# Ledger of designs, part 52: designed miniproteins, single chains, continued (5)

Each design is a single chain, and the fold is of that chain. pLDDT is the mean over its residues in the fold that is shown.

## One batch from the design tools (miniprotein)

Design m17784
Fold by ESMFold2-Fast:
Structure m17784 (fold): chain A 63 residues (1-63)
Amino acid sequence: STAIILIGDSTYQKLKEMSDEKLLKMAEEMSKIEGTEIVGIGDKEKSEEAKKLLEDYIEKAKK
């Protein structure tokens, strides 16, 4: 993996407040880096929701 993204509570809140367009743009940038790993460092439920949200948008961006 060439990049590790740490997702804490503040990142989770920002992701929830982002528009679909902003989330897709972020996911497109992440999809350019093969082997990017997303790691939660805050609350487990919030970290898992944020990780799933980003993974879903990355898949959409690849389409």
Scores: mean pLDDT 70

Design m17785
Fold by ESMFold2-Fast:
Structure m17785 (fold): chain A 64 residues (1-64)
Amino acid sequence: SSMEERALEEMLKRVDEMVKQGKSLDEIHLEIQEFADRLRAEGVPDDVVKRIAMETANYLMEKL
């Protein structure tokens, strides 16, 4: 998979684990922000980071 696909899979897996652990929506949002900041620090383009964050948010909304 591309780097974007791999990063999205990692993020979705972590969010899924957090939901199963009963973490709050605020804690999950903080994790998404921290993951996004890490991707930016690694040189991932902002548009790619935004797509990953949006797909993660959509996944979370459908799961709740």
Scores: mean pLDDT 83

Design m17786
Fold by ESMFold2-Fast:
Structure m17786 (fold): chain A 91 residues (1-91)
Amino acid sequence: SQTIQTNLQKAEIALNNGNYDEAISYLEQALNGLKELNSQGKLDLDLLNQLDQLASQLFKKATENGQLDLAKQAENLSNDVGVLVLKNAVN
């Protein structure tokens, strides 16, 4: 959806500017939108993949900068993405 795409775009901009707190917030909003689409049988795997890539980048940058709480939040996002992938693989 447009809302999910907008949140992913804002997350990428925040991440590139070093605003990791904003990046995680936008990624969490995008994930909530993807979870809603999944409940409707309309999960967009391309958007899910974009979220996972941004979460992985955030995890790497947060870890390198010693921001362990943000790194944990990014890891949790990647884990939630994995759950959504599994829910769509066999249903």
Scores: mean pLDDT 85

Design m17787
Fold by ESMFold2-Fast:
Structure m17787 (fold): chain A 72 residues (1-72)
Amino acid sequence: SLFEEIREALRALGYSEEEIEEFLEVIEPASEETKRRIAEALRALAEAKAAGDVEAALRAAGEIQRLIAETL
């Protein structure tokens, strides 16, 4: 599920289970398309951070911020 993909990406980024639960509650009312894009951006952020790619990490973080702002 998209929620499980988001949980796995956030865990890879070092977030606690409590923080992950709160994040999922915040995005719950978002469309499936928005949730999918959030999952993709979180995976991209995790990959960029693991690789030390600052440019890619900033791009992914900006996309996540934009998608969440559109949900709230």
Scores: mean pLDDT 83

Design m17788
Fold by ESMFold2-Fast:
Formats: sequence, C-alpha cells, structure tokens
Structure m17788 (fold): chain A 55 residues (1-55)
Amino acid sequence: DRRERLRALIRKIMDSLGLSSVAELDDRTIHMIRGLLELDTGSRISRAELFELLA
C-alpha cells in the first residue's frame, strides 16, 4: 500500500531528525520531507497530503 509505505518513510525521516510529533515540524523540515517523498515516489506531494499521512 502506497499510503502505508509513505507513512513508514515519513516516520523514518522524523526519527532520523529526532522529531517525536508533527507539531515539532517547521516549514523547512516539512519542505525537506516532501522533497524526499517526491524523489522516492516520483509523485508530487502537497503539504495537506503530508499532514493527512501523519494523522
């Protein structure tokens, strides 16, 4: 499942950055996570989609 894979990847990235919750994400970090996901998936990911994946 693409959504499950994306959630796992986001969690891995957040863990590597020492982040425990979505509330700790600044705009720069959100931009980096989206960029990394877009590189891995070959698809554009909006800020809204990113937050839906983290819900």
Scores: mean pLDDT 73

Design m17789
Fold by ESMFold2-Fast:
Structure m17789 (fold): chain A 77 residues (1-77)
Amino acid sequence: SMDDMLKLMDKMFEETKEELKKEKDKKKAKLIAGQTIGVLDVMLGVANLVLSDEDRKRLQNHVDNIKTQLENLVKEH
């Protein structure tokens, strides 16, 4: 379901934030965040094949929000 996908994305985001807190090297932090963003983009692409237009927009907004937060965390590193 979309709710299960959103929960999985949120779990990946929280795990990535914890990994970023432990990483001291900015270049490695950028690669860690980039890997999570890449996985989210693949998940979004696959989901878009089966979702309604409204659910696609909601999922896209959720992914964009996570990407922005990860980018900001890397910039503050």
Scores: mean pLDDT 86

Design m17790
Fold by ESMFold2-Fast:
Structure m17790 (fold): chain A 65 residues (1-65)
Amino acid sequence: VELGKKLAELGKESGNEDVAKSGEAAAKAMEDGDYAATRAAAHEVIKISKDEKAVEAAREVLEAA
């Protein structure tokens, strides 16, 4: 949950709405215990983001899932 929220915050701070949405989706999936949705959201950030910090946070989400 906390890692997904961190991803959403990074997206908002950088102005990247896609990263923010994926972070929010990951946080919700983590709260619901949906590992598949959590992993899918983190992979989406890695695929679309060129920001190393956002990619690193997404990898942390994958490790937590």
Scores: mean pLDDT 73

Design m17791
Fold by ESMFold2-Fast:
Structure m17791 (fold): chain A 91 residues (1-91)
Amino acid sequence: ELEEAAREAYRLLLEGRPVEEVLEALEKPFSPEEREKLRKALEELIEDFKSLDNPEKALKLWQESLEKYRDKMKPTVGTVLAEIVYKELLA
């Protein structure tokens, strides 16, 4: 279910799969309306990070935080979204 979909999406993300494939795996347990809300939340997160005065420093802190807790955090929808934001900001 949600936890299993998040784990699969996170695995695809770590393997370097395209963001659209990661999102499709993450979205499987969600309704069409919930998927739209998820995509909107992701867009808002990306916009928030881009609005920072020093996005390069923010990206470095995010990467360090993700790496520090990667092995200790169970994959959740939030952790997958955070990793997608990080990859989109680098693209």
Scores: mean pLDDT 68

Design m17792
Fold by ESMFold2-Fast:
Structure m17792 (fold): chain A 97 residues (1-97)
Amino acid sequence: SPLEEIRRVAEEGLEQAEKAMKEGNYDAAMDIVARAVGRIVELAKEHGVPLDEFRRVLDELREKAKEIASKLPKEKQEDFLSFLDHVYREALRRLEA
């Protein structure tokens, strides 16, 4: 299932990002998230996943990512949340194009 593959890629990306954050490598964590989002957009386009279904998956992933962000030092939380908003908006824009 294309949606199952998208969810798997996203979950693996979040796990890798959380590991990088635990190691104090926040730049690597953001890069991992951006690459994972780019990959799931590519998969969605390849398999013709409808925008509404993809948006639901992105919304679920965004909530999980916010939970992970809540475990960061307070000073880093705002930067990470801003970054998440940016990459999710870009993902939707790329799928609509």
Scores: mean pLDDT 82

Design m17793
Fold by ESMFold2-Fast:
Structure m17793 (fold): chain A 84 residues (1-84)
Amino acid sequence: SLAEISEEQRKEFEEKIREFIKELEKLIKEGLENKVKQAIEEGGEPTTAQELRDQYIAMLEKLKEVASKDIQEEIEKVIEELKK
């Protein structure tokens, strides 16, 4: 639980979540289909844009459960963008 860690560790964790959100926002803007294609071309395992969206949504929902209210609101906005 975040309540059991130091304030400094909590802030570091929240900063990591914000960084992840920014990376996802950029990836959504650039198109998930393009990222899937690039990953396959680079020797990655095949996946679909929908499977990638579902994975990110699941990760974000889990992070939302442990995040502060402000971070939860930021996560929710990214989830809604991914669901489009």
Scores: mean pLDDT 72

Design m17794
Fold by ESMFold2-Fast:
Structure m17794 (fold): chain A 93 residues (1-93)
Amino acid sequence: RASALARIRGDKRGVEEAVKAGLISPEVGQRILEHLDAAEAALQAGNFDEAKRHYLEAVRLYYEELVKRGIITPEQAERMIANTEAELDRLFA
């Protein structure tokens, strides 16, 4: 749906700004963007399960990097990832 596409595109911009701000490394940023691009392509093709898998992997990589940088705790990362998993069906419904 249009809302899921808007979310992915917003997240891509957020990742680019996070790299620019030094919050995540360019190498990790590239990996996250590759999964977001794959999620967008899968969503546009109607492959919702593939889109959800790629989107969730991008989210995991992002929060794992924030933990490594000391920006958030592992417990905060686990909560954010679980919240994303819980909302995936609503986002891609």
Scores: mean pLDDT 83

Design m17795
Fold by ESMFold2-Fast:
Structure m17795 (fold): chain A 66 residues (1-66)
Amino acid sequence: MIELTYEEVTVDGLPTRGLTLEGRKKALEIGIQKLEEVLANGATPLDQEALDILKESLKRLEEKEK
């Protein structure tokens, strides 16, 4: 099961407890690793597209951290 981390974050100027940027990044990394394993065992075009989407999302989060 994918482990999610939470902490207080600001949403629309209001402090709330939600999934952190780090938690989202961790979830994406885990998803990418699992999907890469699926592709290694029997790649489909749909699985490749899903992997590309997850990698792009992770890259965007990393770029925002810089």
Scores: mean pLDDT 64

Design m17796
Fold by ESMFold2-Fast:
Structure m17796 (fold): chain A 76 residues (1-76)
Amino acid sequence: DAAARVRALFDAILEEMRKLGMSEKVIEEMRARAQALLDRHPAPTLASLFAAMTENLSIEERKLFNLAAARALKAL
């Protein structure tokens, strides 16, 4: 199921972000943005998911996201 795979990737990215020391506040903001996308599109593209999660991140936070996303993709 494509929707289940997208949710698994989303959860894996948030877990890698926690391991990298991203604040819980930022993680919850990213979760809210991703959930809003999933509520509209149960099987969004990887690009649209990443765009939604990173919309309001600082340059430093985006670097942590990029590392977390790369690790999550290798794990899945």
Scores: mean pLDDT 80

Design m17797
Fold by ESMFold2-Fast:
Structure m17797 (fold): chain A 93 residues (1-93)
Amino acid sequence: SELQEQINALKASGDHSKLPQLIILEIKLGNYESAAKAFKQLEKVDPHTAKELLEALEKLANGEYDPSNPLHNYLILQGITSEDAKKFLEALK
């Protein structure tokens, strides 16, 4: 699929700046464990962005929406649901 091709390209790049996009696309495919591993890498290389992404996912898991947050808006645009966010957070524990 086109989405799987995008994920494969992001993984092949080795570009840590693409980790947030990779995590969100992995969540979109239901690959929560893979997304959690990528998130742990993000925490090591860019803890600030990891914190912002975690906050956006926690808000989404609670059914909250903040259109002023670019990461939260991007999650909604990618079709990430409250249930997807909850499953990702469980995989992260």
Scores: mean pLDDT 82

Design m17798
Fold by ESMFold2-Fast:
Structure m17798 (fold): chain A 63 residues (1-63)
Amino acid sequence: MKKVLLVYADNEEVAREKGLELHKEHPEYEVVLAPGMSREEAEELAREIERRLDAEVEIVDVR
């Protein structure tokens, strides 16, 4: 099963910086950025990714 890290951040700049850091630390995991959305929207996106990719999604909250 694939593991995906969903970076939940206030803005695109913070999300990109954290996403690059996580990709360097965990190159085996896929990193998806979720900037400027609500927690509910981020959780919905995580569920959609899990359903479509048969993946485990971890929400990384950087707020």
Scores: mean pLDDT 79

Design m17799
Fold by ESMFold2-Fast:
Structure m17799 (fold): chain A 71 residues (1-71)
Amino acid sequence: SMEEALALMEEGGRAARAGDRERAVELFVKAGELFKELGDLYGAQLAYREAAAVAPDDERLRRLAEEMARE
């Protein structure tokens, strides 16, 4: 649901602020997957970009963010 996707984004942001980068990435990726399932490609793009910002050297996350940005 959209509510669940938004809750995952909030939890990811909290984890990132607490310095738990692994958990932040996990939560943002889950949010992105859920937004994608809901057809919210803009929400998915934002979620994957947040994950990539937490782990900028992670090529997989960079590719996920780029994929959502293209269409």
Scores: mean pLDDT 81

Design m17800
Fold by ESMFold2-Fast:
Structure m17800 (fold): chain A 94 residues (1-94)
Amino acid sequence: SRMEKIKELLKELGKLRLELYKKENPNSSEEEIKEVEKEIEKMIKTALERLESGEISPEELEKVAKLEIEVLNNPENFDKYVEEAEKYYEEKLK
């Protein structure tokens, strides 16, 4: 189902964010890593709650998650992420 795909994308996004943090902060303590894990879990929970409330559509959440995954796997995509985010907000505010 689409919800299962979205949940899997959010899990992948969370894993990539944590791995990036560890690479950029190799001297981080286990306590600092646990705090980042908690922050990631809260972000995923909030995204799913917004999806259930209808504040964000499944299509929007899937698109945003995929764009962030692309940026985390290839930092050269950062400019593309910014451009697409700006277009999204412009369309919503018209």
Scores: mean pLDDT 78

Design m17801
Fold by ESMFold2-Fast:
Structure m17801 (fold): chain A 58 residues (1-58)
Amino acid sequence: AAARARQAALAKEFRDDVMKAKNLDEISEISRKYAAPFAALAAELGPENVAGGTFGKA
């Protein structure tokens, strides 16, 4: 429950930061900034819970 709420909050913050970016360099920095938090959540939730319709074309 808590991990899913953190994933949703993190995804929202990532989206908001990307929308504020003015160029690809800033987007790259944002992606690097959020890589570790997303990796930690993926490990905690398990790949099956994180991948459910959010990656690729699902």
Scores: mean pLDDT 69

Design m17802
Fold by ESMFold2-Fast:
Structure m17802 (fold): chain A 85 residues (1-85)
Amino acid sequence: MRVAVVYGDAEKVAEEIRKRYGIPVATAKSALEAAHEALRLPRDGVVAISGTKEEAEKAAELLRQMGHEVAVVDGSDIDAAIAAV
C-alpha cells in the first residue's frame, strides 16, 4: 500500500484533502497512532500527523517496516501528498 504521511496541521490537511480529492485520509497525534491509522485505510491514502517532521519520519519508518511504500510530506504542499499516493 502507498501512504503519504503529512506533518503540520493535521485537521486542516485532512479537511483540505477530503474536500478536493477522493483519497482516504486519517489523522493521528503520534507516530504509533499514524501507523495504526494507516492499517485502517481501505486503499492507498494519507495520514495527517499533528507535530513535527521528526514524528512523521518515525511513522514512515514503522510503516516501511510493515511493507508499505511511504512518502513524508510537508502539510503546506498538499499536491505533493496527493502525488505520493
Scores: mean pLDDT 82

Design m17803
Fold by ESMFold2-Fast:
Structure m17803 (fold): chain A 69 residues (1-69)
Amino acid sequence: SMEELLAELNELGRELRKLVEEQKKKGKGDEATKIAEEAQRKALSAYLAGDYEGAIRAVREAIEKLKNL
């Protein structure tokens, strides 16, 4: 459902922010911030278009990039 997709998007947003803070502590703050900002831009664009699954994909891809940073 849309409510379940929005709940997942909110949880992924929290994980994204946590990973950015962890990367900042490792001296990779600039790269982590750039990845997060690009993901937020893509997710917002998808969300405004009603593409909640696309918004979730954008955040998940950023989380994977941050884990491999």
Scores: mean pLDDT 88

Design m17804
Fold by ESMFold2-Fast:
Structure m17804 (fold): chain A 82 residues (1-82)
Amino acid sequence: SEAEKIAEEAAEEFKKKYPEYEKLAEMVRQGILLGLETSPEAAVALVRWEGKRLGAPEEAVEGAAEIARRGMEEIERALKEK
């Protein structure tokens, strides 16, 4: 689906910027998809919690949260165009 494609592209963007935190990239992907079923706030909170649990620096945690938020916004825009 388009949502899965956008979520995967967001995870790949995070991996390119922070390759040492590959597991957090997967949480970006899952967070975006979870956000569609719950709320953007819940998705961003999950990404931040996982980043802190993995010991990622604040910059990487906030980068992941921002990428996840943008991915959710891109999906919402794509859905509005239908």
Scores: mean pLDDT 80

Design m17805
Fold by ESMFold2-Fast:
Structure m17805 (fold): chain A 64 residues (1-64)
Amino acid sequence: SDMDQENTMNRLVREVYREAVRRGLSEQEAVDLMRERGREAGLSPEFLDRGVRTVRHLLRQHRA
C-alpha cells in the first residue's frame, strides 16, 4: 500500500541521513545510498524520488 511505501521511505531516509552524517558522506554518495537501499526495499520510483529529495534537503539543511 502507499502507506507502507511511505513508512518504508521515511525509515530509510532517517537511516541514510544518520549514516551520511556519521560517515561524512557527500550529498551524491548519500543520494546513491538512498537509491540503492530504496530499490532493495521495493520502493516505487515515486517514493524513491521523494526519499532522495528528502535526504538531499536534510543534508543541505545540516551543512548550511
Scores: mean pLDDT 89

Design m17806
Fold by ESMFold2-Fast:
Structure m17806 (fold): chain A 81 residues (1-81)
Amino acid sequence: SRLDELARKAVEAMRNRDYEGFQKALREILKEAFGLSDEDAELAAKTIVNEVKRLEKEKGHDAAVEFGERIVRGLRAQAEG
């Protein structure tokens, strides 16, 4: 599904420290999960990306990836109902 592809791309981007790719994928997932406007989804995605970057700096890459994967899983579950 599109959600499967977006979730895969989000996690892959995160693992590769591609925060622009991660933000783009999150924005699309957030639109499907909560029906957000493009602007609201962009702001929400930026907030999540900033938290992931903070965790990477404080606790390392593996902890940041784990957090990001949890967020993507939760959003995907919400979008699928």
Scores: mean pLDDT 86

Design m17807
Fold by ESMFold2-Fast:
Structure m17807 (fold): chain A 55 residues (1-55)
Amino acid sequence: MPSFEEILEEVIKGVLEAEKAGKSTYRSPYKGKLSKEQENELLRAIIETLDKYKA
């Protein structure tokens, strides 16, 4: 399994590419493999990244 930093980068990149391509969702392959704290950090990073992209 990649490090959390690698997972975070991969998921954020995938979410941004899906948003730019007009896709409705990006599905993380790491769902249920992260701690609750890591899941919350990832969710916050996704939200902030998408907000910055749309701003």
Scores: mean pLDDT 72

Design m17808
Fold by ESMFold2-Fast:
Structure m17808 (fold): chain A 68 residues (1-68)
Amino acid sequence: MELGMKASELVLSMSTDELIERARELLPSMSPEEQKGVDGLIQLASTGNPFLVGYAKRGLAGLIVSHE
């Protein structure tokens, strides 16, 4: 529950670009599969589709919180 709350707080307080930048800073500590996940989420964020951008923001925030 606390991890979900922290991820939601990041989505509310950070822009899409800020979430992407923070996730990229954490890439060296991530597994190859997680790094691939970040790349996929960045691609979704770049589509301009509000649903996909929202999904990407939540996914990036979750990965960031998991590696803090």
Scores: mean pLDDT 78

Design m17809
Fold by ESMFold2-Fast:
Structure m17809 (fold): chain A 75 residues (1-75)
Amino acid sequence: MEKEKKIKEIREKFSELIRRLLRAVGDGAPQEEIDRLVAEMEKLIEEASKIVDEKTINSLKNAFEATRKLIERRR
């Protein structure tokens, strides 16, 4: 139960970072701010890898890669 709660918290934080990152890119935020948000997402995935199973971490990595491709398309 505790582990499932942690996984939910990680997924919610990740979704929030995706929303913030897409908004920042859309608003033309400085590259430094975009890079910081990307770094926060990478750090969250690394933290998650210590707690969650491989299936869950692969799901997060896939979402991250999709987000990166979306950012690259806007440049």
Scores: mean pLDDT 77

Design m17810
Fold by ESMFold2-Fast:
Structure m17810 (fold): chain A 90 residues (1-90)
Amino acid sequence: SMDKQKMLELARKIAELVSKVDPELAKKLEKRIEEMKSASIEEFAKEFSKLYTEIMDNLEKKKAPKELIDEIKKLADEIAEIYNKALEKE
């Protein structure tokens, strides 16, 4: 679906931002995003929520710039909005 395509694109943008602070975590995220191409939108949202928690914890530990953290949060919020709108259509 187009909604899932947008969520995947946003997740890839988050991986690119993460790579500036933690290239290994970014690689892990990229690999999980590729695995989720064939998953349902619900499965994607569930797995991404787990990865997002790991990302945020790691970025804080590495003292990532607030601007980078805020940008990642904004992209994650966009993913959540797409997911919520997709659920309302059913």
Scores: mean pLDDT 83

Design m17811
Fold by ESMFold2-Fast:
Structure m17811 (fold): chain A 58 residues (1-58)
Amino acid sequence: MSDEQLREAARALVGGGESIAELSRITGLPRSTIARELPTLMSLSVEEAAARLRELLA
């Protein structure tokens, strides 16, 4: 996944409008991982959320 795609995914997460299923589809992460990390990701800036997503994908 590119840095640009990660930033788009981070914007969707921080925006809070997307379902766990849609976030899982966008990021490629399991729904369980999204559900677990979502409270943390929502408390971060878009840049911090993108960095966290990069870690989760590694």
Scores: mean pLDDT 75

Design m17812
Fold by ESMFold2-Fast:
Structure m17812 (fold): chain A 76 residues (1-76)
Amino acid sequence: MLSQEQKLALIKQLDSKDKSVQEAAAKTLLDEINKQAGTQLTSTKELNLKDVEVQVQLFKGQEAHKVNTALLKYFG
Protein backbone atom coordinates (compact mmCIF):
# COMPACT_ATOMS: atom_id res chain seq x y z
CA MET A 1 0.00 0.00 0.00
CA LEU A 2 1.43 3.39 -1.02
CA SER A 3 2.23 5.94 1.71
CA GLN A 4 0.94 9.53 1.47
CA GLU A 5 4.51 10.66 0.59
CA GLN A 6 4.73 8.07 -2.22
CA LYS A 7 1.32 9.16 -3.59
CA LEU A 8 2.38 12.83 -3.59
CA ALA A 9 5.68 11.95 -5.33
CA LEU A 10 3.77 10.07 -8.07
CA ILE A 11 1.35 13.00 -8.55
CA LYS A 12 4.37 15.35 -8.95
CA GLN A 13 5.77 12.96 -11.61
CA LEU A 14 2.56 13.50 -13.65
CA ASP A 15 3.84 17.08 -14.24
CA SER A 16 7.18 15.76 -15.63
CA LYS A 17 8.34 16.81 -19.11
CA ASP A 18 9.39 13.17 -19.68
CA LYS A 19 6.44 11.21 -21.10
CA SER A 20 7.88 7.87 -19.88
CA VAL A 21 7.97 9.24 -16.29
CA GLN A 22 4.37 10.49 -16.63
CA GLU A 23 3.16 7.11 -18.02
CA ALA A 24 4.98 5.10 -15.31
CA ALA A 25 3.48 7.32 -12.58
CA ALA A 26 -0.02 6.99 -14.10
CA LYS A 27 0.37 3.17 -14.26
CA THR A 28 1.49 3.01 -10.60
CA LEU A 29 -1.48 5.16 -9.54
CA LEU A 30 -3.91 2.98 -11.56
CA ASP A 31 -2.45 -0.14 -9.87
CA GLU A 32 -2.95 1.48 -6.42
CA ILE A 33 -6.58 2.42 -7.27
CA ASN A 34 -7.18 -1.18 -8.40
CA LYS A 35 -5.73 -2.57 -5.14
CA GLN A 36 -7.81 -0.24 -2.93
CA ALA A 37 -11.08 -0.56 -4.94
CA GLY A 38 -10.77 -4.33 -5.59
CA THR A 39 -10.84 -3.80 -9.38
CA GLN A 40 -8.52 -4.81 -12.25
CA LEU A 41 -8.88 -1.91 -14.70
CA THR A 42 -6.42 -1.88 -17.61
CA SER A 43 -8.22 1.00 -19.36
CA THR A 44 -10.56 3.79 -18.23
CA LYS A 45 -12.75 2.79 -21.23
CA GLU A 46 -13.99 -0.11 -19.05
CA LEU A 47 -15.77 2.49 -16.84
CA ASN A 48 -17.43 5.83 -17.49
CA LEU A 49 -15.65 9.05 -16.44
CA LYS A 50 -17.68 9.49 -13.22
CA ASP A 51 -16.82 5.95 -12.02
CA VAL A 52 -13.10 6.70 -12.51
CA GLU A 53 -13.52 10.02 -10.61
CA VAL A 54 -15.17 8.21 -7.67
CA GLN A 55 -12.26 5.74 -7.50
CA VAL A 56 -9.70 8.56 -7.63
CA GLN A 57 -11.59 10.32 -4.79
CA LEU A 58 -10.51 7.34 -2.64
CA PHE A 59 -7.30 9.42 -2.20
CA LYS A 60 -9.40 12.16 -0.46
CA GLY A 61 -9.95 14.14 -3.69
CA GLN A 62 -6.81 16.27 -3.41
CA GLU A 63 -4.98 16.06 -6.78
CA ALA A 64 -7.80 13.74 -7.99
CA HIS A 65 -8.21 15.93 -11.11
CA LYS A 66 -4.51 15.48 -12.08
CA VAL A 67 -4.67 11.71 -11.52
CA ASN A 68 -7.93 11.32 -13.51
CA THR A 69 -6.55 13.44 -16.40
CA ALA A 70 -3.37 11.30 -16.57
CA LEU A 71 -5.37 8.03 -16.46
CA LEU A 72 -7.54 9.22 -19.37
CA LYS A 73 -4.42 10.30 -21.33
CA TYR A 74 -2.54 6.98 -20.99
CA PHE A 75 -5.36 4.45 -20.39
CA GLY A 76 -8.45 6.20 -21.84
Scores: mean pLDDT 66

Design m17813
Fold by ESMFold2-Fast:
Structure m17813 (fold): chain A 63 residues (1-63)
Amino acid sequence: LAAELMQALTELAALRQQARSDAELYARMHAVMAEIEELIRQGRGEEALALARRAIDEAKAAL
């Protein structure tokens, strides 16, 4: 779980960098990353991983 979560966050961060030319997409990805961070702080790692994977899929579809 921890390794998968770290890998997903790394991929999401890279996608957010690619989205910097799209202010709306960048803002949405930034908000989702903040939500993922909050879930991690609450100990809800499985939900954080599920949200990160969904966000990655949505970002890839938009880019």
Scores: mean pLDDT 78

Design m17814
Fold by ESMFold2-Fast:
Structure m17814 (fold): chain A 63 residues (1-63)
Amino acid sequence: MVLEIIKKVMEETGVSEEQAGTAVLLLLSGDSVEEVIDHLVNDNGLSRELAEKTARVASELLS
């Protein structure tokens, strides 16, 4: 299930498996979408636009 969600995030956003996996795992750990966006920008080198898309796609797929 988690691996399938990571794959879908990668397919929809174009981010790496590491970046998609980080977003999914942080959301599963209880981090907010905004906290995940900030982490992806600051620690994973994503643009804010791409980080917002990645976090929202991951959040939607986990709902």
Scores: mean pLDDT 84

Design m17815
Fold by ESMFold2-Fast:
Structure m17815 (fold): chain A 99 residues (1-99)
Amino acid sequence: AARERELALLEQGLKEAEKNNDIQGIVVVLARLYELGAISVEEFKERVEKILDKYNMPETKEKVLEAIDKYKDNPWKAAEEIIRIVRETLAKTKPPRPP
């Protein structure tokens, strides 16, 4: 009962994070779902890949998928590494603004 309620709240939170384009929120919810065994590693990869596509970050996918595979036994470590990779990609793609 308690676990089923947590899963329902996590799925709702995931939809809200996706609607708000909150990459960090999406990744954190997916990590918790994976930790609880509610989603497989393949589902985790698929959902993260779709989010990277939505944010036009296709070059980041390979690194993110490798991080999920590397840390498949530690979903929170995978989440931290994904967030780090995404933040580094956003920093590199920042358009040069003249002074």
Scores: mean pLDDT 76

Design m17816
Fold by ESMFold2-Fast:
Structure m17816 (fold): chain A 80 residues (1-80)
Amino acid sequence: SDELEVALVEIVKLIRDYKAGKISEDEFLERLKEIASRLSPEEVETLLNAVRMIMKTLGLPQEVRDRVLELLEEVLKEKA
């Protein structure tokens, strides 16, 4: 969907801004939650799989990747 494609682009930018030190981890996680909250449960599942690979490719530390995945799983549970 267009919403999922827009969310994916926004998340790639958000990850890059975080890596560049332009935003804090707290702001990164808050904005990620806002983006994921706009999506359907099926779109969040697709996003979770895509974001897992994107974070690894863009070189986020494992501890940050784990927090992002936990946050997306919680958003998915809240939508169920």
Scores: mean pLDDT 85

Design m17817
Fold by ESMFold2-Fast:
Structure m17817 (fold): chain A 71 residues (1-71)
Amino acid sequence: MDELLEEIRRILREGGASEEEIEEILKALKAGDFQRAENLILRLYLQGKISVEQANRIGRLMRELEKLMKE
């Protein structure tokens, strides 16, 4: 779990998301609020703060995290 969250953090930081934006996304993920996390990531993509490749990678990591949290 923590390794998936750290990988998401790294991708967001490399893309130019602020620490506040990163913490908000990680807070949503830790709470199991995947809809909120997806909406926040989509907003970053639309603002040009992450690439489509970064968004797709984060999406795959979020699906793995959701699976672990629901088991």
Scores: mean pLDDT 83

Design m17818
Fold by ESMFold2-Fast:
Structure m17818 (fold): chain A 59 residues (1-59)
Amino acid sequence: SGNDDLRLMNEALIQAQKAYDRSLEQAAEVLEQGAEESSYMSGYLRGTAEAVRREAERR
């Protein structure tokens, strides 16, 4: 139980969260692009992209 170890771990978690948020935004863009190319899946892909963007905004 070192305060330095906890601080380093917390800093690593913050960086991981930032990387994850960027990944969610990129995933949403890919899904939105897929929706433009596939009329059959467009509603599902757009709905999934919206859910991913909302998750990114929540974090």
Scores: mean pLDDT 76

Design m17819
Fold by ESMFold2-Fast:
Structure m17819 (fold): chain A 85 residues (1-85)
Amino acid sequence: IVATVTVTDENGNSATGTVAVGESKVLKVGGHEITISVDGDATKARVVAKGQSENTVEVAVGESKTLQVLSDGKLLTVKVSVSAG
């Protein structure tokens, strides 16, 4: 399972990364650093996005969900899509 994560800042700048289950990746966008950590099984991923605040979302294979994370006093949008490959 792979999570495709797009972080969008307050100015519309975005960074996209792919994170496999058991992995972590730092996405940098607009001067912000958001750490993405992915855990899960063969059917779903538990995705943790961490900046100044931390939010978690559980996304099934084939689904997409959105969460927000606070970084440097700004709310960033984090879109997560999960695939089997």
Scores: mean pLDDT 83

Design m17820
Fold by ESMFold2-Fast:
Structure m17820 (fold): chain A 75 residues (1-75)
Amino acid sequence: MRPAPDFQVQLEYLDADGRRRTATISAEAIESIVQVLGDVAGVSQEVLDELREELGKAKTIQELIKAVNKAVETG
């Protein structure tokens, strides 16, 4: 198994009061998302590898959702 990337992704979102907040997503959380999409959605390994890179570059929750949707549509 390839070692997990030693990085964190910070995603911006609006809370219940409309304030801008930041959530930190670990490399383990990204790998869990990729694994679930591979196992459940039948996404190909090539698309999963691309998704892993896109998730690592995501700066907002919208970009994260967009990357996941693209992988599912392409798979």
Scores: mean pLDDT 67

